# Designed miniproteins, single chains: the designs that were tried, part 101

Each design is a single chain, and the fold is of that chain. pLDDT is the mean over its residues in the fold that is shown.

## One batch from the design tools (miniprotein)

Design m3503
Fold by ESMFold2-Fast:
Structure m3503 (fold): chain A 107 residues (1-107)
Amino acid sequence: MKEVLKQALKATIASLKKNLSNQTPEIQELYKKIIEALEQAIANLDTDPEKAEEYLKKYAELVAEIVVKKYGMDFKEALEVAEELLKEGLPVTPATVALEVELRKAA
């Protein structure tokens, strides 16, 4: 589980870094905060799981904030979706969270 999670988080960092320059300055600052939170979560997964969990919660909150700013979705709904995707080991990005919110409304 931990190794799969580490690889998923590293893949998310790589994706965010590739898309960083294509975002507005406000969203770039949120992306930088997400990258920092993910790097801290990875660093603490083996040695301090509780601290890693705090950084993962911050990551989910920051993704939800971007979903609100970019897609006009509800923060609480976006946060709940981000947390659920994270628990299931699925990719958690503004795009994946926004897509899941829309799919739930269309069902």
Scores: mean pLDDT 83

Design m3504
Fold by ESMFold2-Fast:
Structure m3504 (fold): chain A 64 residues (1-64)
Amino acid sequence: MKIRHVSMEEFLEEAREGGEKAIAEGNLENVEALLDVLRTAKAHHPEYAEEIDEIIAEIERLKA
């Protein structure tokens, strides 16, 4: 592609990786910020709600 728009799918993959890294580093502030961003994205993109909920659940599971 000559010019590529960041897709929601790519955003969600980056969020998943960022969440895992933040948890591994013990950076709870970054984890909470990421969860807030994901919840906001879910409100604005309900078509991705299922995928977003899966990522939130994964982050919460790793945090526990």
Scores: mean pLDDT 76

Design m3505
Fold by ESMFold2-Fast:
Parts: sequence; C-alpha cells; structure tokens
Structure m3505 (fold): chain A 71 residues (1-71)
Amino acid sequence: SEIEKLKSEYDEALQKMAELRAAGPEHQAEAMSVAKQAGDLLDKYQEATEKKNAELEQRIREVQQRLADLA
C-alpha cells in the first residue's frame, strides 16, 4: 500500500542519513538533505495514516448502526 511504501522509504532515508553521518563530516551536507527528505516522507506517511484511520472509524460506525437497526 502507499502507507507501507512511505514508511519503507522513510526508514531507508533514516538509515542512509545515519550511514552518511557515520562516514564523516564531509558527508554532513548530504546527510542533512536526506534528513529533509525523511521529514517530508514522515509528513506524507502521517497524512495518509490519518486519512485511512478516519475511513476505518467511519466504516466501524456504519456497521454498528446497521447492527443496531437489525436488533
């Protein structure tokens, strides 16, 4: 799913950032660029997750209402 892809890309960006920082100060600018990309990916992941959770909550309420109507 898009959410799983965004989380995977975020985790990969965090790992790359850590590797670049460990490689030395000459990689600091690249590490900061990757950190910004990770931040952007986290924002997209949070937005997608919030939307999915809202849709799931609405579906649960609709099922509960239908069950109440049958009882």
Scores: mean pLDDT 79

Design m3506
Fold by ESMFold2-Fast:
Structure m3506 (fold): chain A 107 residues (1-107)
Amino acid sequence: GMEKALEALEKAIEKLDKAIELLKEGKYEEALKEIEEAIEVIRETIKELDEDHPGLPLLETALKVLEETKETVEKLLKEGKVEEALLELEIARGLIGIILGVLKIIS
């Protein structure tokens, strides 16, 4: 149970790091795809965990952060606000990192 939650957050961070790299390269569609893949990893892991699993609230928080980040980044990129989109993505990456750190401590 716990190993799946930890692995999902680590994979989400790898996807966000790739999205940040792609965004810096001007590859906006590819960056958004990586964010969507991070969302899918967390969403699928939530489905595989029992309803009383202690990691579930942390994964649900991570999912909300990622979904809100995708919407904000997509909107900012459509407005040509690339630096603001990058900052939002870097903040999200930091928040998911904190969630992973908390899960490691309580495991």
Scores: mean pLDDT 89

Design m3507
Fold by ESMFold2-Fast:
Structure m3507 (fold): chain A 93 residues (1-93)
Amino acid sequence: DPLSKLSPEELKAKIEELVKEYSDKMKQLQNSNSPRDKRTLLLLGELVEALLNNDQEKVEEVLEEARKLGYEEIAEAMLELQRLQLTLAEKGK
């Protein structure tokens, strides 16, 4: 796993970068009155719950829905952020 080779400092830097990029994108969606953008926000919420519950089938379903809506990049960024946070937590043991 390439992430397991990164230092805690490198993982923190990547997390901070992704959090900023993700937050900026989420603000764009939150300010939108588009039904599509509102659906994307709901899907991202479902993705967070699935990741917290280790529900891999649900994660795959949410990613597929995000792809159909053209927002795969946001969903993948969220998934990568969660993976980086879990890797950092494991290294802190």
Scores: mean pLDDT 72

Design m3508
Fold by ESMFold2-Fast:
Structure m3508 (fold): chain A 74 residues (1-74)
Amino acid sequence: SKKDELEGKLIGIYLDLQQLADEKGLSQEKVDAILAEFSKRGLELLENVDNLSEEEAEEKVEEIRKQALAQIEA
């Protein structure tokens, strides 16, 4: 389903962000905070996915990813 496909994509991004944060040597507190915020936003998106177009869902995923990435790069 659209929800299952989006969930898989979000899980993949979560694992990539965790790997990147670990490679950059971020504190556990920072990693936990960044991933918790990403997970919260991802869950909110999944709950509302049936009300979004594919393009809107992709745009929101990219915004959530970029925000987490910016916090890791800071």
Scores: mean pLDDT 86

Design m3509
Fold by ESMFold2-Fast:
Structure m3509 (fold): chain A 56 residues (1-56)
Amino acid sequence: AKYAAEKAAEASGQPDLAKEVRTAADNGDAQRVLELLQKVLPPETAQQLADIIAEK
């Protein structure tokens, strides 16, 4: 889950965003992960990744 979110942000061409996503995921902050990913991924994909992190 953490890896998938980080890789998705990286693939969008924003490595600094990937770092923030990993930090939020490590803290279990699914809401922040969703917010960050929504800027670079379709809403459905961002929601799926954030949802997996929330289930941790």
Scores: mean pLDDT 73

Design m3510
Fold by ESMFold2-Fast:
Structure m3510 (fold): chain A 97 residues (1-97)
Amino acid sequence: NIKKGDELVKLGEEYYKKGDYIKAGDLYKQSGLLYYASGDLLKANESFRKAAEAYAKGGDPKGVSLLASFSVGYKLRGDEEKAKELDERMKEVEKKA
């Protein structure tokens, strides 16, 4: 399970370096969902942050909305520190778009 998430992150990094930002975003998003399903919220958060950055560069702002939903999820669980970090990273991406 974790191995598949790690493989998708590596593949996403390859597409990101090639300039295929939308494909990279999709791969990071899939990795994040696998980590989230496995209960690894830290790896999920990192993968979704990478997805937002990739989508913003590729011209798809809808990817940022997915991170917002996970920020709300962290707040509902009482992990406001991680929620705040995610919110700040999303604003940083918007600022560069």
Scores: mean pLDDT 74

Design m3511
Fold by ESMFold2-Fast:
Structure m3511 (fold): chain A 74 residues (1-74)
Amino acid sequence: MSEEEFEAEVLIALGEIYRAIGKISPDKESQIEAYEKAIELYREAVEKGTGDVRQEAERNLKDAEAELDKIKAE
């Protein structure tokens, strides 16, 4: 595993943590902040990742963006 691939995996894990925080957050402002942070981390993971790691980051990014859009629409 390259250093970039390892960084991408760490970024995905951090993004998953922030996305989980967003899901349990008590108010809309906190949910938005957590999801925006998760999206930033997933975007970095897409840039650094290759192959399966990049695909995982792209899936998580797409899901997080869709979830954030729903939160903002409420």
Scores: mean pLDDT 85

Design m3512
Fold by ESMFold2-Fast:
Structure m3512 (fold): chain A 71 residues (1-71)
Amino acid sequence: MAAEEVAEIERERERLVAGLRELGREEDAEAVEALYDKAIAAVKAGDFRKGAAYYTAARLIYVGAVIDAEL
């Protein structure tokens, strides 16, 4: 199941990063991409707790960037 989980996270990373770049939030896009890359690496290594932590951090940055862009 790890391969399916990784593929889903990779698709989400591409979607969220593209969305932030379209909003002109390049710095936030880079931060989200880096955290998703760390999450993917952790999941591939079998460290699901660490993967979940990086994933959650990336999602929080994404939400904050979208809220800020709407102002």
Scores: mean pLDDT 82

Design m3513
Fold by ESMFold2-Fast:
Structure m3513 (fold): chain A 103 residues (1-103)
Amino acid sequence: MIEIVVTEDVDEAVEKAKELVKKGNKVILVTPKSVAEEVKERLEKEGIKVGLVDGSLPKEQAVLAGLVHLMQGAEVVIIGDNDMEKAKEIAEEIKREAERLGL
């Protein structure tokens, strides 16, 4: 199952993603760009496979990038953008398409 988490806090992002992955979920995190790199580093230190998506890309390209990360075995996809509403829309589209593809 794919779960979306939206947060600006590094510790919350890391904690929630780890718990969800341990329960067998894949996670899409929506964070500011500055937070995204720190969250990625912490999750990778825990042995979690992370894909990072630049949320400032056109929506179609960001969605495709997220799907490619999931297809390559990413357990967590981070969408880093300062436009949090756009990043949430990208996360929701990645979830819909991934579930449709059986990812």
Scores: mean pLDDT 88

Design m3514
Fold by ESMFold2-Fast:
Structure m3514 (fold): chain A 99 residues (1-99)
Amino acid sequence: GVIEEKIKELEELRKEAEEKVKDPEDLEILLRFIDRVIELLEEAKKTTDPLKLIGLILDLIGDYLDAKSKIKDPVAKKLAEKAFEIGLEALREQLRSVP
C-alpha cells in the first residue's frame, strides 16, 4: 500500500542521510527524525480513526519543527524537509482513504 511504499522511501532517505551528512550531531537529529516519521506511519497503518490520524499529522509537524530548529547543515535541513513531505503525503493519503 501507499504507506508501505512511503516507509521504504524513508528507509532509503535514511541511508542517503548517513552518506551525505558529515556532522555527527546533525546526523543524529536527522536520523532520529526519520525514524520518528517511520514510527508515525507504522501507527497510521493500524488505525482508521480520523482523529487519531489528525493527531499523527500534528505530531509530525511538531517533530519536524523541533528537528529543523536544531539542525545547522543545509544538506541535513533539506533531507529533514524531504522526510517531512514524504510523511505528510502518506498521512494525507491514509486520511483520504478513511470512510
Scores: mean pLDDT 89

Design m3515
Fold by ESMFold2-Fast:
Structure m3515 (fold): chain A 98 residues (1-98)
Amino acid sequence: KIEELEKAKEEIKKLAEEAIAAAKAGDLEKAKELIDRMMKLINENSDLLDPTKANSAQALLLVAKVSLDLGDIEEAIRSIKAAEDIAIESIEESIEKL
């Protein structure tokens, strides 16, 4: 469980960094794909995460996708970072309790 959560934390950080880079480059399809991968990773670990924080991270990633569709790249980046921070906080709290 700890090894799975540590791996999930590293993958979320990498996916967020790559999604932000894609959004800044104007590669909106790649940015959305990376956001979808973050959402899937959070969902796959949902039983190990705080449900309120997991749901908040998912909601922020949905806001990021909508912001990309509207051309609001700055809001998309802010939402990705906020989702990353909440998801990582929940993962670290879960590791601490194991």
Scores: mean pLDDT 85

Design m3516
Fold by ESMFold2-Fast:
Structure m3516 (fold): chain A 70 residues (1-70)
Amino acid sequence: MLEEKVEELKKSLDKEIQEKIDSYLDAILTVRRARKRFEPDRMLPEEEFVKNALINFKSIIEILKKLKEL
């Protein structure tokens, strides 16, 4: 479900923003995998981390869109 919404967002943006999305997602997934190694049974904190990162990421995209209009 989260991956579907991210894919829709990616398709709606230009190449530069799409490349930045891929970079941030890769970083987030890398951190999530690292956390899971230390806390394999703690899914909720890991899920909350990814959720908060995606929310912040959407805010960054909104800022980038506004900057493109300047």
Scores: mean pLDDT 61

Design m3517
Fold by ESMFold2-Fast:
Structure m3517 (fold): chain A 95 residues (1-95)
Amino acid sequence: SPEELKKVRVGNVVLRRLLAGNTNIDSILNDLQDEGVEVTKEELLKIAKEVLIEDAEKLGDEHVAKAESIFNKLSSGSPLTSEDLEFVKKLLKLK
């Protein structure tokens, strides 16, 4: 569906920006809007949280806490650790 396609596109952009060490949510929002994706900051945060947690659950329940930690860093604009970046790489390999 168009909604599912939007979630996949936005989620993939978020994961790629996180892999680049970018936790600036306003920067990610601007990138998406420049690419023609109509998304609000509220929708972006919702999709980012859902994608991080859902993909982490596919790796195992023990990974959910790491996904929540990464989401909190994205939400606060805090930098990612090398361990966080390796985890994001694992999530991207699920695509």
Scores: mean pLDDT 84

Design m3518
Fold by ESMFold2-Fast:
Structure m3518 (fold): chain A 71 residues (1-71)
Amino acid sequence: DRDRLFAESDASMELIKASVDLSIAKSKGDQKEIEESQQRVAQASLRLAEVQLANGDPRGAANLEHARALL
């Protein structure tokens, strides 16, 4: 299913982008940007986990636990 593959790819790219933004925020020491970036990483991780679970990807369960730990 092309739509499912695209959704997982999009979610993975959002997580990568959010993780890069968090690293930049930490290097700047801006607490507000760090908090906003941490929230985006948590949300992107949750979305990726949900998409993987919907696709039957066993990584989805592990990623869901990781996302919950970030919240």
Scores: mean pLDDT 78

Design m3519
Fold by ESMFold2-Fast:
Structure m3519 (fold): chain A 67 residues (1-67)
Amino acid sequence: MEERRRQAEELGREIRERALRAGVPEDVAEAIGETTRDLALSEGVEAARRRGEELVRLAAETTRRAR
């Protein structure tokens, strides 16, 4: 239980930082990180990582067009 929670929090932070580095706004990056953490707790770290990476890619594309 504790190990999975720690991995979920670490993954959420990693995905949030990736979003920020890709130019995603801070509010959106936080939301993506939180969603990825929640998915890791419910569906597992591997599935959450794939979904989180997809969300970062989509958000970065939207942000690039908006700038």
Scores: mean pLDDT 81

Design m3520
Fold by ESMFold2-Fast:
Structure m3520 (fold): chain A 90 residues (1-90)
Amino acid sequence: SPRELARRIGEVLAKAANEVYERLKKEGKPQEAQDAVTEVSLLFDEAMRAMRAGDWEAARQAIDRAIEVLGKLDPEIAEKTRKEVEEILS
């Protein structure tokens, strides 16, 4: 189900964004933490809209951009997130 796939991908992205948020907050960078969470959330909303429209290419591009945002802040969390998303989509 597209709704179930969206839920699972959303959970993976939210978990990754929260891990990055908590790390940056501990490092004294709360604004960078908030900006990253906001950008990932907007990109996931874009992916959700694309999935509802049946545009899996646009959905994948938005998800990949969300992972890239995370990767600029934490490459290890981004790589783990990418693998978890690939497992959901396979």
Scores: mean pLDDT 83

Design m3521
Fold by ESMFold2-Fast:
Structure m3521 (fold): chain A 100 residues (1-100)
Amino acid sequence: SDRELLLEAVELAAKGLEEAKKLAEAGDYAGMKKVVEETIKKLEEIKKQLSPILQEQVDGLIELVREAAKLLLENTEEGRELAEEIIERLKAAVEKMKEA
């Protein structure tokens, strides 16, 4: 269903960014970029299976993933804290969607 695909997309974004954050913290920016690119590619694959209206939601999710990745690449304390906030909000959204 569209709901199951959207849940999969949000969960994929959360997990991908969590892994990217761990790699960035380890100084593995090449690995971090690869995980981000693979996450976006998978999100685009899910997007193709959704109705046009819901495709816009996945586009917003992809943009959020790119923004969080940029914050991690800046390698500042403030950037890391903002990226962590994005990841935690995505995790909260996954739990809320599972309960609905």
Scores: mean pLDDT 86

Design m3522
Fold by ESMFold2-Fast:
Structure m3522 (fold): chain A 55 residues (1-55)
Amino acid sequence: SMEGQLQRLEDEGRRLADELERLMADPNASDEEIDRVQDELGRVTDQLQRVRAQL
């Protein structure tokens, strides 16, 4: 269902945002890993916007 897809994307977005925040707070985290998480968060955000536009 669209509601299930929306909830899943919101949960995934929160998880990625929390992970990014933790990586940015860690002085030993690699820039490469940070960039990958940022890219994934961007994709989830784009998908959320598309799903919301169908409401």
Scores: mean pLDDT 83

Design m3523
Fold by ESMFold2-Fast:
Structure m3523 (fold): chain A 62 residues (1-62)
Amino acid sequence: NDARLAQLQQQLSDLQSRKQALQDQLAKETDPEKKAKLQAQIDFLSGQIAALQQQIDSLQQS
């Protein structure tokens, strides 16, 4: 249980870091096509982050 929680927290941290990197790229991007592609990737990661947060919350049960 502790190992699973730690693994999920590490995955969440990794996804949050990847999302932040994409958001930083989006903020510097001027090409509309590349902006749209970056936004789609950010939206996808946001969904994954939300799912992992729900799993972590469920495991914490306190």
Scores: mean pLDDT 85

Design m3524
Fold by ESMFold2-Fast:
Structure m3524 (fold): chain A 101 residues (1-101)
Amino acid sequence: GPELEALLEKLKEALENKDLEEALACLDKLKELFKDNPLAVNAIDCCIDAVRALFAGDLLGAEENLGIAEICVAVLKVVGGDPEAIETLRRIIDLLEEKLK
């Protein structure tokens, strides 16, 4: 929906501007949108940890946390989870993986 698209665009801008506080605020709001989906919440928590690791210069920690988020997405696909949650998590992970290049 419009709120989801606005949060994803704001997250992208925060990552481009190296604004840790804004990136974390966007991820917290995305987590609230998917609060009833425990696997999506766990994936977003891993993305939060990946962002913190990335901004600390811990590239290995960022990669490890994104790997766990990818496992959560794979499980959601297998169990026939919410397609909007799956697509949103894919977009978050792709944004963070781009910053690791």
Scores: mean pLDDT 88

Design m3525
Fold by ESMFold2-Fast:
Structure m3525 (fold): chain A 58 residues (1-58)
Amino acid sequence: SPEQQRQRLLILAQVLQLVSDSSRWLAERSKDPKLSAELRAESDRLDERARELYERVN
């Protein structure tokens, strides 16, 4: 159903947001500037994907 599909997309967005937050947390604690930059870029990509999923549902 459309409502079940909506709920699945919201759960996926929530999981992507959690992984994004975790990647940012690791980036802030990394002493390797290259790894920190890569983790921040990954966090930004996941955050953008989560935002796109929220927009598709609303």
Scores: mean pLDDT 87

Design m3526
Fold by ESMFold2-Fast:
Structure m3526 (fold): chain A 89 residues (1-89)
Amino acid sequence: GADEMAERAIELARRAIELAEEAIRIAEEGGDKKKAEELILEAEIELGLAKIELAIAKKLGASEELLKEAEELIEEAERLIKKAKELLK
């Protein structure tokens, strides 16, 4: 149902956050740039899927509490992906 799609968006956004945080760690330590770039790409894919699930959840009338949590996690994922990309320049 709608709430299940919102919960899916939350799970996908959390995965994107974890991937972006690992990419940031690698970049800050001067580690494997290719591995960090691959993690950023995976984070962007998970974030894209989270946004799709959230859009559908909104249309189907998911709870406001779940929608808010998903939106906040998506914003955090976007912020971390941007930071990871800036560190690799």
Scores: mean pLDDT 91

Design m3527
Fold by ESMFold2-Fast:
Structure m3527 (fold): chain A 69 residues (1-69)
Amino acid sequence: SKVEEFKERLEPKMSEEALEVATHLARKLIAGEVSFDLAVEVLDLMKQQGKISEEAMREARRLLREIAS
């Protein structure tokens, strides 16, 4: 599934806790429960809090955009 692919690609770049949040956002995006922009805002907040790196943020944003398209 797109969610499993998203999780596998981000697993080496994030903590388990950050990966759970990012994966939950991907599931909500697929379900149409959150917009791409809102998902990106949540990830940016996590980056600002030091929970994910800038590299992890860039990769997550790229993958979420592919899911949203």
Scores: mean pLDDT 84

Design m3528
Fold by ESMFold2-Fast:
Structure m3528 (fold): chain A 65 residues (1-65)
Amino acid sequence: SAGEVSREVLLEMSDRAAEELKKLIDEMKAKGASPQEILKAMIEKLVEISQRGAEELAERLAELA
């Protein structure tokens, strides 16, 4: 069902988001980035992850049609 597919995509996105954000924060802290630079980078990464997840969801739903 669409609900089951949506749940799977959200769980996959959540896992990837946690991993990518942790890596980004660790790398930026190591470089001495400011809190403002880290926040901006996190927002940009979240937008990227959200777009990828939306495209994956659309593709999986199309396969069910």
Scores: mean pLDDT 80

Design m3529
Fold by ESMFold2-Fast:
Structure m3529 (fold): chain A 115 residues (1-115)
Amino acid sequence: SEEDELFEEARKLYAKPVTKEQADEAIRRLEAAGAPPSVIEAVRLLKEKLGDYRYAYAVAEAFLRGIENGDPERGAALAITAFGLAQQDKGPEAGDVVGEAARLVIEALREWRAA
């Protein structure tokens, strides 16, 4: 199913450690691809507030894949799946940050639909 495919793809995004430089590069690529400002804000929040760069990287890569493949809604779905995995892994203190990032992602979907 598409849900199973999204979970598997999201898990692969967390498979390896991510450096700050790799997360910063993913954000730069996302900005260059014309991602909505709310998406950039979501990824920056994850980068700044979580002690593990894999989360920011996974979300940025998810949106970048969506934009590059002409399917931003699938990119957002993959990012929301990645948020679910982040919340399960990081526990309650990360929940507020992940929740705010998810809100910004939903705002980005609205911006893409309005454009």
Scores: mean pLDDT 76

Design m3530
Fold by ESMFold2-Fast:
Formats: structure tokens, sequence, C-alpha cells
Structure m3530 (fold): chain A 79 residues (1-79)
């Protein structure tokens, strides 16, 4: 069977859950949540913006999908 999300180690899942809980408890806006995630992971804000652009695109090329997945993987690896 194909796992739903094989990219997340248990420690990464825990950190993501903690960030999500903090954002919910603090009632953070989307921009504030992105800032919190950037501070926690050290990822370049330009990569986050690129990921958003890829996700919002009505049609995505194979290269654009690969770029988005690479950025997501880097975020997860930094957690």
Amino acid sequence: MEPGDPSLAPEQQQRLLELGQEAEERNLSSEEFVALAVEATGIDPADVERLRAVAAAPERSEAERAEGLAILREIFERL
C-alpha cells in the first residue's frame, strides 16, 4: 500500500503538530503562521512564496509540481 505521507519522520510530525497547536491557540493569521514556520525551520521566505504560487496555479507542469514537492520536502527535513 502507498503510505499517505512517507516524507514525515515521527519527530517532524511532532514539531508540525506543535506548530499547528501554537498557531491555533494564538489565533494566528496565515501570514503570522508562515512567519512562525519560517522562524522554526529557517527556510527562505521566497521558497514559501514559490510554493504558494505553485499551489494556487490553475494548471501545473510536471516541473512546477516537482519544484513544489522539493520545497515541501526541505520544509519537512528542517523540522
Scores: mean pLDDT 65

Design m3531
Fold by ESMFold2-Fast:
Structure m3531 (fold): chain A 77 residues (1-77)
Amino acid sequence: LRERTLELLRELATRQAREDPSISEEELEEDLERAEEELARLSDAEVERLLRLLEAAAIPDPAESRRALAAAQAAAA
């Protein structure tokens, strides 16, 4: 579950960086590292909800992708 969620996060972030070279590669890596750390602290139910959101965000819309990543970081509180 958590591994699948992290794989989707990394895939989405990598695709976004390839299409928009003005987006910092380091910024995306920092977001991914924080997401991985937060995922380790979330319950399975929270991770499952996040996974469903990320699967929706895999539809290529940059704004939705960014919101999903921001929500991932916020959901770890």
Scores: mean pLDDT 68

Design m3532
Fold by ESMFold2-Fast:
Structure m3532 (fold): chain A 123 residues (1-123)
Amino acid sequence: SPEEKIKEGRKLREKLERAMDLRVAAAEALRTGSKSLEEVRQQLIEAARLLLELLRELGMDPRVIEMVEQAIRRLQAGDFLGAADYLEQAARLLEEQGTVDSRTLAGLARGLAEVARQLARAS
């Protein structure tokens, strides 16, 4: 269905799973100290880029796309709290859209925001 393209699309599902795996791996690395803060930052950037690709492929709201693009720029600059703020704004707009796909991507965006906040505290 138009609201469940991720569930129906193998490539979209694989991209979502990779983004989720990177988010979980980044959080685990921060918890265990198993990776440098730079390696965690790069995992978070990659996960955010996958979120951006999913948003574009699904034709999501351009405001959400711009917020995630800003979050990626902030992560690249080492502004983890700024990145988290943009990801939280993206998540709120996605939840307001109310589709299954938008709610799924809102969850990913919130998860990435939490890892960015954890990275800020570890920095």
Scores: mean pLDDT 89

Design m3533
Fold by ESMFold2-Fast:
Structure m3533 (fold): chain A 75 residues (1-75)
Amino acid sequence: SLSDEQLEQALALMAELGRLMYENNVPLEIQQRIDEAVRNKDYEGVVKLLEELVKKYPEVKELPELLARLKEILS
């Protein structure tokens, strides 16, 4: 399980991800899938959904960096 520090860092990144998804008009269905994974503390699922999002939105340059930061927190 994640430590309290890891959880706080992950939740901060998820807030940043939410802002990026909103600003880049990512479909609500994709946002809801990510929100569900976060609510379920399924961070492995969040990583997989983010990898798919990076492929679908290559123009959003912040997504690969955010994904790398999330993977680092979870390691």
Scores: mean pLDDT 85

Design m3534
Fold by ESMFold2-Fast:
Structure m3534 (fold): chain A 92 residues (1-92)
Amino acid sequence: LDKFLEKEATQFDKNKDGKLNEEELILFIKSILKEIDINRDGKLDKNKGIELLAHLAFDKNEDGYISDEEILNAVKSGRIKKIFGVDLKKFV
């Protein structure tokens, strides 16, 4: 999973400096969340497998929506590493 996410993240590195700025990181995470949100309503169903994992990792206020601030906080707080085993801080 970590190798997969690292490879996907490089597609969002628009300036090719080997790091994601906050805007690129948000776009990368949103692309992953869009694939997980099968019904395309912009809200994660926390009772559905992979959507539950995304909810636990990102949705701090538990409203079923994931904001740009929640994405940055999940990466910077280490929650992504705790839930998925991937440390995205190295890309920021």
Scores: mean pLDDT 62

Design m3535
Fold by ESMFold2-Fast:
Order: C-alpha cells, then sequence, then structure tokens
Structure m3535 (fold): chain A 80 residues (1-80)
C-alpha cells in the first residue's frame, strides 16, 4: 500500500512538471503495486491517471489499452 502511494506521488510530481512519459510510468508502477496489495480502488485510480498521462504525452494507443483494462480490473475486484 505505502509503495503504491509513493509511486502515485511521483507520478503526480512528474505530471506537475509536464513530464507525461515519466508520470505514466510512475502511475503504472502505482497501479501494479496497488493490485499486488489488493487495493483495487487505488489500482483503478492509478490506471486512469496513467491513461490520461499517456494521452497527453501523445501515446494514444497505450492510453486506450489502459482504459480498456478498467472494466476488467473492476470485474476482478467484484469477483473477490
Amino acid sequence: MAQAREHLEKGNEAKKKGDYDSAAEHYRQAADAAADAGDWELAIQATENAADALEKGGKTELAQEYRDSLPVIREVAEAR
């Protein structure tokens, strides 16, 4: 949990500086760490933030892939 939030904070800092590539990477790490910890709410939030950062960075295909993953992540959370 703490690790996921640390990655989220780093993503927020990178986004503040306009470094969308770095922000997307940190948000991805936050989503992975949150999912590993079973914090599906944070994993969903981090995935949404990563998709937004990817889109702003011009990586539209990757942003869409992340958005398409959101319903699957929600389904996994509900199945638990």
Scores: mean pLDDT 80

Design m3536
Fold by ESMFold2-Fast:
Structure m3536 (fold): chain A 94 residues (1-94)
Amino acid sequence: MEEYIKEAEKRKQEMDEKNDTERRAILSRYEAIRKKLGRPDMSLEEIISLMELQYLKGNTEVKPLIKEAFEIYRKMINLSPEEKAFIDKKLAEL
């Protein structure tokens, strides 16, 4: 019983380390987008909204950045199924 608990704690630690690695990769990509836009003060949602506005104004060069931002946002662990469906629809329209 105690050995089973210790093994479960070790597996949880390994999963936490893996999740931390994925979280750092997502944050790194997010920071790269913020730096490319020269807006380190903006949230990811604000950056997406700004890029969508630029795309609607005919700036097609932002299309790859919008796709990358939505892909990063979709990987966030706290999104509802409705929010994920909305992001998937937006990515399909691009």
Scores: mean pLDDT 67

